# Designed miniproteins, single chains, continued (4), part 2

Each design is a single chain, and the fold is of that chain. pLDDT is the mean over its residues in the fold that is shown.

## One batch from the design tools (miniprotein)

Design m12036
Fold by ESMFold2-Fast:
Structure m12036 (fold): chain A 92 residues (1-92)
Amino acid sequence: VRAGANIQDLSEEEILALVREALELLRAEVEASDLPEEVRARVLALIDEGLAAKTVAEAQAALDRLLELAAADPVLREALERALARLLERMR
């Protein structure tokens, strides 16, 4: 079975909880990274926006912006990859 198949059985609260955990892990990786101050401030602002999301759509919008930034910045991409790996380890 795929994680995507299991998402259909998750409530919106459970999906938001997973997104919040992923964003908290990403925050830790970003704070530990060598990102330039301007990029770090931008990324942390988007993480805070995602953590404040009240709906899955709001959380998805914040994640989409983070992915766009990661496409242009290899350090941010590595931070995202580490955060996702840690999230998957917790979900094992």
Scores: mean pLDDT 76

Design m12037
Fold by ESMFold2-Fast:
Structure m12037 (fold): chain A 55 residues (1-55)
Amino acid sequence: SAAEERARALARSLMALLGPGYRLSEEQRDAWAGFISDSTGLPRAVARRILEEVQ
């Protein structure tokens, strides 16, 4: 979906800004999944899955 494509773009942009090999903590992953969910309208669980796929 367009929302999932936007979520992947946001997640990839985040990882590019943090640098190669950066590993999000559990708390950071929860916070960023929430941000992606709010920004795209996707459920938090879907946003979290996409963030984990991009890492």
Scores: mean pLDDT 83

Design m12038
Fold by ESMFold2-Fast:
Structure m12038 (fold): chain A 114 residues (1-114)
Amino acid sequence: KEKLLEEAKKLIEEAKKLIEKAKELIKNGDIKGAIELLNKALDLLERAARLAKKTGDKELLEEVKKLLEELRELAMELAKVAAEKGDHQALLEAIGLALRAIGLLFEIETWLKK
């Protein structure tokens, strides 16, 4: 049981690092690189959320929720930049990323109400 909590915390820490690196890529105009890192961060946060749910750790679920909110905001920023550049593929990828984050946020909210 403790090993599952340690794994969840490790996944959260890795996701945080990917989100921070994605912010730097956005500042440097690397939209595609930022989308790739945010997709990896979302996959890690999905895994962390499932582990936190299994262990009943509401504090970890709240931490994952906060990171998903930040990821959603960054995905919407990337969607705006892609739209301004006329990059239809990047726009669709960024919107898809935001929708995936919103879906997981709704699931976590239902788990936190228990």
Scores: mean pLDDT 87

Design m12039
Fold by ESMFold2-Fast:
Structure m12039 (fold): chain A 74 residues (1-74)
Amino acid sequence: SMKEREGQLILDIAIGMIRLLVSIGSDESSIRKVADIAVKDLRELGDDAGVRRLEAETARAIEELRRRQEELLR
């Protein structure tokens, strides 16, 4: 359905932006802001599965960002 396609597009864009933020060494607050906006949009669409997936990807991205930042502080 169009609603399912819209949810998938929001999810794909948000995950892409989050991965880019990790790759350029951005901060945790920027990642959380992107995630929070996308979570609100997905919840408005009733896409509970999309919300769960985005929350999982966000947690992984924050762990990866922290790991990379710790390596820089050697």
Scores: mean pLDDT 87

Design m12040
Fold by ESMFold2-Fast:
Structure m12040 (fold): chain A 69 residues (1-69)
Amino acid sequence: IKEKKKKVEEEIKKNNEKMEKLLEMANYNPEELAKIPELRSLTPQDFEALKQEVEDKNAELKEEVKKLE
């Protein structure tokens, strides 16, 4: 139980790091984004959708931690 809670908390930390990276990338101008192959096709709306997915996953993980308490 204690180990499982720590595992979920580690996933939350990882997800928070992913969110920070997405926020950093959202500050790039279109020319800078075009230089990154994986990000080249992403619109500002796509970035918002990715951030929302990360936030939704983080909320889900927080609920899992709450259930394990």
Scores: mean pLDDT 70

Design m12041
Fold by ESMFold2-Fast:
Structure m12041 (fold): chain A 81 residues (1-81)
Amino acid sequence: MSDKEIVQRLLDLYDKYGKEKLLELASKILTPEEVRRLQAVLDLADGWLRTASKEDVADYLAATLSEEERRILKKLVEFLE
């Protein structure tokens, strides 16, 4: 999956579950450190979604993700899909 495809799928899961429920589900498969990194990514997305379109937010996230964050998001997306 491309970085943009991973973040699009993450945003779809965010729309479906909301932040709190998505973090709860993530805690079942991610370490506490990985959950904190995911929370930081979701906080950025939430802030950007107040002023930008979902498509723009996906582009911003894809441009800012570290290799470690990409791995965490891919793991979560594959688990929930």
Scores: mean pLDDT 82

Design m12042
Fold by ESMFold2-Fast:
Structure m12042 (fold): chain A 56 residues (1-56)
Amino acid sequence: SAEGEELVRRAVEVARDSTNPEAIRAGKAAVVYAQSGRLDEARRYLERAEELAREE
């Protein structure tokens, strides 16, 4: 889906650009969930990844 593709793109960006290991792990989890069509889980993990990335 278009939403799933956008969630993957954003999660990949966080995992690539973050230096926080927790943000990287959450971003990678969001990619897996989005690719599996589990969009609610993908959104939660992406939100967590972006929150952690904003702290550092």
Scores: mean pLDDT 85

Design m12043
Fold by ESMFold2-Fast:
Structure m12043 (fold): chain A 95 residues (1-95)
Amino acid sequence: APVRITSVTATWDPATKSLTVTVRLSGEGEATVTVTVHDADDPSKVVGSATKTAAAGTTVTLTISGLEPGDYIVTVTVTGADGSTDTFEFQITLP
């Protein structure tokens, strides 16, 4: 079965200026998970990214540090070993 994103949660730690994104995956095999953070006012501006390999059917956590308070668009992209892709996008305001 192709790898799919089943849930995404995000947690902000103002003390470390770190965004922790937790992604739950379905499907089978290995997947590459990439989280990209864009400026909401200028989505061409990438302010942070993280990439991690995980097994399908598991939960993977990615941390992006060094973010300033502001409005962002977060894109989560998953690529399976079979070449299947799934994408989830959300907006977040960091206080």
Scores: mean pLDDT 82

Design m12044
Fold by ESMFold2-Fast:
Structure m12044 (fold): chain A 97 residues (1-97)
Amino acid sequence: MKELTDEEINQKIEEARKKIDSLPGEEAARYVLELVDEIIDAVNAGKAKISLETAKKIREVVLYAMEKLDKSASPELVRRLIAATLEIIGIEIENLL
């Protein structure tokens, strides 16, 4: 796992928003999922710290990617996006304690 700064994470989030607009819904969702999984893994490994504000932005990007999915989207992909959202909420809660 590589080390990620809060600034680098924010840059990746903005790139992900642009990818959601430019890619087909499922491809955009998979891109966002891979990015969010990388961030969660880095946080869990102690190689990244994210602010509450950044965590909220990550959650918003995941939800935006989910809104672009159609009803034929892979149930596995939808479950993974929901799981990622819950993990980010957990990070938000930890920052409040």
Scores: mean pLDDT 78

Design m12045
Fold by ESMFold2-Fast:
Structure m12045 (fold): chain A 91 residues (1-91)
Amino acid sequence: AEQVVLEAVDRLAAALKEFAVEMGLYSQEEVDKRLKEEREKAREYIKKVKEEDPELLEQMAADAKAFLAKLPESLAKARETMAKAKAEKAA
């Protein structure tokens, strides 16, 4: 359960870094700092849920699996949106 939730967090973090840096919205340093902070918060939250509400962790794992299954489609759509925004910014 924890492993799949952490995988979803890591995959989301990688996608956010790719888009934020590619769009020039943030520097790589700023994105890395934010992602480290959010990843640490996510780990602490998952740890707390494991101790306080194991059923919620199981639901989070199911949601993470669904997210990972849809991630390729979501990334393709996000990359298309990013390309359009970048073209508009350049014009």
Scores: mean pLDDT 75

Design m12046
Fold by ESMFold2-Fast:
Structure m12046 (fold): chain A 96 residues (1-96)
Amino acid sequence: SSTIEEDKKMLERIKELAREAARLGRISPELAERIIELAEEAEELSETAPLDPRRLTAAALLLVSAVNSEDPEEAQADAEAAAELLEEEVERLREE
């Protein structure tokens, strides 16, 4: 099982990947900003309930795919899927 330190490191990785994808023109700046905001909200909520390490890992892998994709439509879709996973995590944490 992941520790709280590992989960926070994964959220930092997610933010870094979103910034890199936007810097490379793989995703819109607006989507990158939304992913960063969701990751920051999940970090704050993690003080009261544990993060799901599998969901965070899935979001990070989708963003790695976005960074490495030569197809902007594929990159945008992968990053949107990552944002949806983070939104579900934020909603779950708010209900606990």
Scores: mean pLDDT 85

Design m12047
Fold by ESMFold2-Fast:
Structure m12047 (fold): chain A 105 residues (1-105)
Amino acid sequence: APLSEEEEKKLIELAKEQAEKILEEVKKYFPEITEEIEELLKKALEALENKDYAELYKKLYELQLIFADYVLKYGSEEERADAEAAKKKFEATLAAKLAELKAKE
C-alpha cells in the first residue's frame, strides 16, 4: 500500500536519525572512510526525500560496497572472502530491486 504523507515524513525523520548514528559510529571506528560515507548518506537522504527509490537503492548499495572494500583492504583473509561473497550478493539484490522499481514506473 502507498505510504501516507504523514508516514513518509516519519520515515524520512527516522532515516535522518539513523544516518546520524551511522556517521558517528563510522567516525569512531572507520575514520578512513568517514568522508565517503557522509557523502553517500547525504545523497541517500536526498533521494528518499525526492521519492527516488532507484537512486536510494544505488546509494545504499554504494555504502555497502565501501564497507566491503574496507574489509578487503584491512580485514583478515577469512573476512575478505566473506566480504567478496557479500559484494556479489548485494550486486544481485540491487539489480533485482532496480528492475522492480523500473517496472512500477
Scores: mean pLDDT 73

Design m12048
Fold by ESMFold2-Fast:
Structure m12048 (fold): chain A 95 residues (1-95)
Amino acid sequence: MLKLDDLLLPSPKVLAILQQAGATRDVYTLREIMGYFAKWAFDQGLADPEDPRVLDVSGTPLGEILGVDRLDLSDEEGVYELIVKGLLAGGSKLV
């Protein structure tokens, strides 16, 4: 299992999301990637109007990477597992 401080070389699809969220580097910690994903999703207005802890990522590049339509940010372990699975399955590499 990846640790939050593990360094990752993002896949091109992941890197595109990070760059849209303001990222300028080639390698990132898992913690930084999670932070940029959250920033990107809020910048895109994906928060559920009834519960801002729930993100609707259906039809977005982030939803495609994670393989889900919705993210519950209050489920920290579930979000972590989805991000780790999506990053590794999508071709992001541990440095």
Scores: mean pLDDT 79

Design m12049
Fold by ESMFold2-Fast:
Structure m12049 (fold): chain A 74 residues (1-74)
Amino acid sequence: MSDEERFRELLERGREILAQTTDPALRQVAEDLISTAEYLLAHPERFTPEAREQILAVLEGKLDELEAQVAAEK
């Protein structure tokens, strides 16, 4: 999967979280992740490939944690 495909997947997952929770703290984290992913997609020239891969991995990890928190809050 390309970095672009991974960022698009992250955006889809983030939006799904927003559809599943009304908790303002969890929604804020999801919105922050979405905004960061959108910024990286809009400005690929500002980051090295290595930096983008590292940031993407961190965002994916945070998203996994957020999904677990949303599941627990249901």
Scores: mean pLDDT 79

Design m12050
Fold by ESMFold2-Fast:
Structure m12050 (fold): chain A 80 residues (1-80)
Amino acid sequence: TREEVERAIEQARRDLEDVKKEMEELNVKDPKLLEMIKKAEKTIEEAEKLYEEGRLGEAYLELAVASALIMGVRIQLKLS
């Protein structure tokens, strides 16, 4: 539903801000991790545009990609 995708966008935005704060707290400046964060942000922006267009399934797939990128960064932060 539209409400499910809206909540997923809100959650993705929260997860993105959380991982950015975690990187700042750990003083991580790895260019590869910063590029993954930028890609996640761009992917969430694409999901928001798809949501506005009513393309809910495509929006949800983009959010899954953004979630995977954020998870990848978070895992690498825990392994460092």
Scores: mean pLDDT 86

Design m12051
Fold by ESMFold2-Fast:
Structure m12051 (fold): chain A 89 residues (1-89)
Amino acid sequence: MPELSEEAIEVEKEIREILEKAGISTEDPMAELLIAVAITVVNRSKVPKEDIKTFVAKVVMKRKGISQREAAELIGISQATLSRRLKEL
């Protein structure tokens, strides 16, 4: 049984909220896959929650064709912060 950390549970909630705000159904297979990957990475590695949220924003930008500004608003950060983090990925 996967023992989810409190951090992994919070990451799942935040990702689901981001996807819902972006108009992506949480029943979409790609959304389910993205959530599963994010939870696995958080549980198995010491990757910061902010990096996971940045990756989710990048995927949403590509799928929905939204601007970097709109993606930053979805994850609750400034466009400048998102731009910096995307360059580090």
Scores: mean pLDDT 74

Design m12052
Fold by ESMFold2-Fast:
Structure m12052 (fold): chain A 65 residues (1-65)
Amino acid sequence: MYKSPGKERILQGHDDWMNSLLSRSSSTLDPDLVEKLKQETLKAWFTFDWDGGLRRQSQYLRSLR
């Protein structure tokens, strides 16, 4: 039984955001550093209250409108 449909949205949003930054940066980074950065930022994204604390979600949603 599902209760948190937003979890997939958070994962996809973060992954899309990370890929966008890496793609536009055109910089060669250590895979280990990239993985660590992804894990740390993903942890912060999951800590956010997507309904209450919409700082990162507001930035993303604003670009969609």
Scores: mean pLDDT 59

Design m12053
Fold by ESMFold2-Fast:
Structure m12053 (fold): chain A 86 residues (1-86)
Amino acid sequence: MKKIEEELKRLKELVDQAAAEADPLIGGMIRAEVDKAIELYKEGKSKEEIINHLNGAIVLLNMTGSPVAREAAEELEKLIKLIEEE
């Protein structure tokens, strides 16, 4: 749990950078998906629900096409794998 929380905090900074480079609406949607995933994780909700919101953020990040957005998407994919292995 603590290791995933530390990774989420680190990734939130990268996601915020990617969102800031995007259109404000798309950036807001990216942040909302990640924030919802963090909320669900803290509440002990199902891994499936958490992964669904993280995948939503990945789709939006990949649609922006920026280098930071690609890096954020790749790091979120790694986080999904860590959550599945927990």
Scores: mean pLDDT 80

Design m12054
Fold by ESMFold2-Fast:
Structure m12054 (fold): chain A 74 residues (1-74)
Amino acid sequence: LAERARAGGAPEAAVAAIEEAEAALEAGDVRGAILALASLTMEILKLYIEGDRKAADAAAAVAAELARRLNAML
């Protein structure tokens, strides 16, 4: 998922948040996954504000997939 966001032009801060969320989900760390997704959401909002819609859309698609995985754990 991190590679998809990076290919879409997402900055390293967004990629790092995705990697944190993936690691938390693999570990079963629901709290860690929520915090990483919150950080990712802030990075996505920054991209939309800056006008980088391509990178924002790529990161948002990854965030949606991570959120679905988190919901499956609840």
Scores: mean pLDDT 84

Design m12055
Fold by ESMFold2-Fast:
Structure m12055 (fold): chain A 69 residues (1-69)
Amino acid sequence: MAEEKAREQAEALARLTGSSLADAAVTLALFYLLAGNVEMARAAVRLAEEAGADPEVVEELLEEARKLE
């Protein structure tokens, strides 16, 4: 599932960069939005929200994902 893949990638990114899971998931979502991968971007945004990312940031990322569909 896209959500499982996003979690694996965000956890790896957090370990490599020393960031929180929330920050890593936000970074991953932004990267997938720039790549035009809406499915993975949405999965990463959901993970960021679950991990305690800023609700304002989550809302902005979801809006950008919607524009790409």
Scores: mean pLDDT 82

Design m12056
Fold by ESMFold2-Fast:
Structure m12056 (fold): chain A 70 residues (1-70)
Amino acid sequence: SKEELVEKAQELTAKAAQLGTYVKENPEDEKAKEEALKLAEEAVKVAIEAGMDEKSGKESLEAFKKKLEE
């Protein structure tokens, strides 16, 4: 259901955010950085399927990528 997609997107977003925090403290861990990015990409994809505006989803993903590079 749409509600299940929203919940899944929220779970993936939370996992991506948690890994993103870890990556900021461990910038040399390239595997963790790739995993955080994959989770963020999947979260945005699922959120768009749940009815999120595609532009908003893309902007959120770009903001997350920028945060990982800081």
Scores: mean pLDDT 83

Design m12057
Fold by ESMFold2-Fast:
Structure m12057 (fold): chain A 94 residues (1-94)
Amino acid sequence: SNEEEARELIEKYSAKIKEAIAAGDFETAIKLVEELKEELEKIIEDESLKKQIVKGLDSLINYIKTTSDSNAAATYVDIFKQELLDLLEEYEKK
């Protein structure tokens, strides 16, 4: 389903983003967040959910751009991943 595909994309991209952050490659980390955003926009049909996810991912991009602390950035990716997964679960129950 689209929701299962969205979860798999979030899990896969979160891992790749954290690897880029661990390598000190914040430019690649930002590109990966932008790719995740584009992929999720293709599969999420609910316009309200899509808008919330896009806004959240834009906030993550801004956080990565403004931080130089790889540990803080990686922790924020984990928190953000959980928030996106919780948002998807909430919409599936409706």
Scores: mean pLDDT 83

Design m12058
Fold by ESMFold2-Fast:
Structure m12058 (fold): chain A 75 residues (1-75)
Amino acid sequence: SAEGERAARVARGAAEAAASLGRPEAAKHFDQGAEYAERGDAEKAAEHLEKGRELAGPGPVGDGAEYALRLAKRA
């Protein structure tokens, strides 16, 4: 779906930002969330995006992940 594709783009942006800030575990979860969002697996996408957000901590990366999570849940 268009919302799943958009969630994947936002999640990949969050993964890149997390990796750049030295948060590789958060980046891995955001990348996995993006893959599941593209497949239309909203449940698995949400699981990984929520975990990535927790690992990223507060700030712009976590905010981006929250937005991706909301998009994935609507896909």
Scores: mean pLDDT 79

Design m12059
Fold by ESMFold2-Fast:
Formats: structure tokens, C-alpha cells, sequence
Structure m12059 (fold): chain A 68 residues (1-68)
């Protein structure tokens, strides 16, 4: 179902964002910058998933590649 696909995508997004946070913290990136970057990446990924679902397209594996 659409609801199952959305739930899976949201779980995958949060897992990838958690990995990004851990790596950024290890590199000494400021908390404010990490929070801002994660908020932007989360919003972008969620929008992409919602647009694909609205268009009836399959949702691919979510990747946190540089947003462009």
C-alpha cells in the first residue's frame, strides 16, 4: 500500500540521517549546522517520496546523495 511504502521510506530516511549525524559529529561539525543540514535533507527526501507516490511511480531506495 501507499501507507506501507511511505512508512518504509520514512524509516529509511531517518536511518540515513542518523548515520549522517554521527559522521558529522565525529568530524566536529557544529550542532546548529548539523540540525540545519538534516532538516533540509529530510524535507527534500520526503517531498521526493510524496511526489513519486502522487504520480503513481515506484519509490526507489532512498539515498542521501548531495541534493541538487
Amino acid sequence: SVEEQLARAEAQIEALLAEYRAEAEAKGVSPARIDSSLAALRAHARREVEELLAAGQPVPEIRLLRPN
Scores: mean pLDDT 76

Design m12060
Fold by ESMFold2-Fast:
Structure m12060 (fold): chain A 69 residues (1-69)
Amino acid sequence: MLDEEIKRLAREAAEQVLGIKDEKLRKIAYENSVGTIAAYLASRYGADIQEVKDRMEEELKKAIEELEK
């Protein structure tokens, strides 16, 4: 379901983002991951892209915080 896909893809994106040592490139990867995944999921599930993007930002932020502990 959409909620599970958002959480799964956010965790995968968090791992990729945290693998980037350069802070500026990390920020670009974060922004690109949110945009790309949100567009994909919004298209696949017929959801509003802005709502999916907001949820992706929330879940990606949480995943990064969890992985940095």
Scores: mean pLDDT 83

Design m12061
Fold by ESMFold2-Fast:
Structure m12061 (fold): chain A 95 residues (1-95)
Amino acid sequence: SEEKYKELREQLEATYAELAPLMSPELRERLRRVAEEALKLFEKGDVEGFKRKMLELIRLVLETLAPVVDLDKEAALALGEQRVEELGKRLEEEL
């Protein structure tokens, strides 16, 4: 729905704003690009492509945080994979 697209866009924009100060200009541009690609796939109804790009975003976030926090990267990635799979199922039910 338009409301869900708006929520997703706003969540991605908020996440970008919070992470941008922790990132190099090159990494910021990469995060922005991957988020834009994810949104385009969502608009097309490409659930598998969207899930793939969301996992790429999660990996970029974890790479950004790993140097500044003692984060279990494997556990965080597994949780991210589970959440992306759940999101994909919800999108398939609505498309």
Scores: mean pLDDT 72

Design m12062
Fold by ESMFold2-Fast:
Structure m12062 (fold): chain A 56 residues (1-56)
Amino acid sequence: MWERLRALLEARPHMSDDEFTRALAEALGISPELLRENTSVDAAAGVLEQALRDRA
């Protein structure tokens, strides 16, 4: 799971917010619409980046 999330975060500067949201939602197993409605792309990315760092 988080191998995909890490690769996604590393690729984020090279992709659009929509592409990132879609890929992130797919990796989490949720709908991109639900993610977009309940949080911003930057907030979601920040939380996941911090979670991945904490995990090491």
Scores: mean pLDDT 70

Design m12063
Fold by ESMFold2-Fast:
Structure m12063 (fold): chain A 100 residues (1-100)
Amino acid sequence: SELNEMNVKAFEEYAKELLEKIRKSPSASEEQIKRFEEVLKRMLEVMKKMTPEEQKEFAEKFNLLLDKIEEALKNGDSEALEKYIKELEEYVKELEKKLE
């Protein structure tokens, strides 16, 4: 559907901007950057399998975790960054399981 495609595109654009911020951050390790890139790709794939309503609910929870990641980067908090990347990975894993 057109609405599904628009939601996916908006997510891709936001994810790309955040990934660039993480790559420029001195607080993010190369391993954390790679893991974040991988989890964003997985999130994009699960979003393609969702209805527009499910995408909206998913985006609300996803944006909360991304906001926490962005705040951790802003504060140079590598421990908080690790915590929220793990939470994001776990959330995506649960979504993948539900959509199988």
Scores: mean pLDDT 79

Design m12064
Fold by ESMFold2-Fast:
Structure m12064 (fold): chain A 65 residues (1-65)
Amino acid sequence: GLSPEQGRAAARLLMEEYGASPEGAERAVTAISTGDLALAARLLSETTGLSPEEARAVAERVAAL
């Protein structure tokens, strides 16, 4: 899982680069932290309007922080 510092960096990235809401970013980061990248991609798609393919790529990128 992500450290608290990595989680904060991930949430900031999602909000600043992808326009996620603070609540949406928090839920997506929690899913990534538990290793559920499929759930994270779904939450990102719902909160940012990204395609499923783009949301998956973003979830993988954030997991690599």
Scores: mean pLDDT 79

Design m12065
Fold by ESMFold2-Fast:
Structure m12065 (fold): chain A 75 residues (1-75)
Amino acid sequence: SPQVLSEEEEKEFLEKFRKEAKEIASKLSPEELKKVIDEMIAWLREQKAASTDPRLQALYDRVIELLEELKKELA
C-alpha cells in the first residue's frame, strides 16, 4: 500500500520529525512549545479517530508518543 511505510522508513521519518521539531522549538519558550505540542496531539487524536486503517492509527499513536516525550523533556 502506498500509505504503508516500512519500520525503517517510519523510524527515519520520526527521527527527522523529532529533530526538525526541536530546531523549530528552540525559537519558542518552553511554555509556548508545550501549548503547540498539546494542539498537535489533539489534532493527531482527531485524525486517528477519523481513520479506519489500523496501520495509520498505529503511526498516529507513535507520533503522539514522540510528542509526549518531547513535552516531558521540556519539564
Scores: mean pLDDT 76

Design m12066
Fold by ESMFold2-Fast:
Structure m12066 (fold): chain A 68 residues (1-68)
Amino acid sequence: MEKKQKEIEEEARERMREFAEEISYGGTSALSFGVGETLKRLGDEESAKEMYERGRELEEKDRRLREE
């Protein structure tokens, strides 16, 4: 049943998006990458790309703070 599979995938995407918003508080780059990978596997490439970009920004910001 394609409809049932689609419903499960949509629920998983919603849960991942909610989790992504929660980790925007004090999230680590690793956690952002992990959520992005999960979203990409669920077919939400746009949200996955946002999470990858956020993870990279957090990683680069941390590196800059250590060098200053």
Scores: mean pLDDT 70

Design m12067
Fold by ESMFold2-Fast:
Structure m12067 (fold): chain A 71 residues (1-71)
Amino acid sequence: PKTVYPKQLVEKLLEQFPQERELILKYLEQENEFIKHSFLQDREAVDKTQQQLDELEKKLPAGVLDLLRGK
């Protein structure tokens, strides 16, 4: 699976949001799974992974998502 984000960005996120470390790492893991299953055209796994990403996105601070999206 392809890693979407540079190592430096991930390190910055973990430094700025140490209390959210587990959620951030879980989000990045699910994003890698989404890309993998999308490449394999596994619709059921894509839908399941998208649902997990949506739930994690609701739990993450807006600042984390802003940094990942370059805002």
Scores: mean pLDDT 76

Design m12068
Fold by ESMFold2-Fast:
Structure m12068 (fold): chain A 113 residues (1-113)
Amino acid sequence: AREARVATTTLTVTATVAAGSNITVTGTVTVTAVSGPVNVSVSLSAPASADTATASGTAEEGETVTLTVSTTVPAAATVTVTIGVAATGPAQVNVTASASGGTAASASTTLTV
């Protein structure tokens, strides 16, 4: 086929972190259906630090990709994490995100193409 159908989803997680603490975010993407590779990216930004941490990976059918990013915040802050997923063709993609360090937060979504 000449046309690739691309479906994308974005999962956002926010966590409150104590001053001088590290926040670690783990995004897990599982591809369980018949089609080709799924691209995964994780980005983390901490207000007041201006630091951004990113990670990316690709999963094939039946694979799980786990991406971890971490940063240190100088003061208690709400940290926002964005997980972007792009899938081509017929795919079932489960996305989960968790944050640790300070107040823990988690979110999940499912993308079906």
Scores: mean pLDDT 61

Design m12069
Fold by ESMFold2-Fast:
Structure m12069 (fold): chain A 108 residues (1-108)
Amino acid sequence: VPSLEENVEAKREKAEELRESDPRLAAELYLEVALGHLRHGRLELAQEFFDRAREILGLPREPLTAEGLLRLLELVTAEDVARDPEISAEEWAADAEAFRREAEALLA
């Protein structure tokens, strides 16, 4: 089983391959890479990959915050959530709030 660090690197490589063909999926993968680094206390790397995800989507730079991470997550998953009739609005809201709270705890 690959280590968590190997999974983060694999997602980064895939994001780089997809950046021109599927920028939304590339941004989602960069967001996952940023969260991976954040979970390991690597704040500078987390900010770098958060910036890359935003840049691919044409968004301006902003500081890495729990609210910023949640907004980016909502943006990159909006189409998938809208197309999946099995994802309830309440379940998605609960998962998004759990994500925001995890990010807030990691950034505190």
Scores: mean pLDDT 75

Design m12070
Fold by ESMFold2-Fast:
Structure m12070 (fold): chain A 94 residues (1-94)
Amino acid sequence: NPKEELLKKALELGDFFGLSADYKRALVEAIEAASDEVHEEILERIKEVEDDESLHPLQQLARELSIITEGLDLPLPRELTRLSTDTSYADAAA
């Protein structure tokens, strides 16, 4: 079930990055409102990131969350914006 798979992954990523309860609620509501086609498209893009073994694990998780938020037309959570200023994250992106 694509909706259940996406919901589980989004909440696991939300817990990992320490997203606010309000943002997690917005994620759940956006996923439940989205079509199965949108759910499958997001999961397919996530699979491409998971298959890219050249990415650092933290970069993979951040990219997966970015794909979910982009696919659901949600703003990037502030927690990801904060991570983009971390030296180790920036060095891994360079």
Scores: mean pLDDT 75

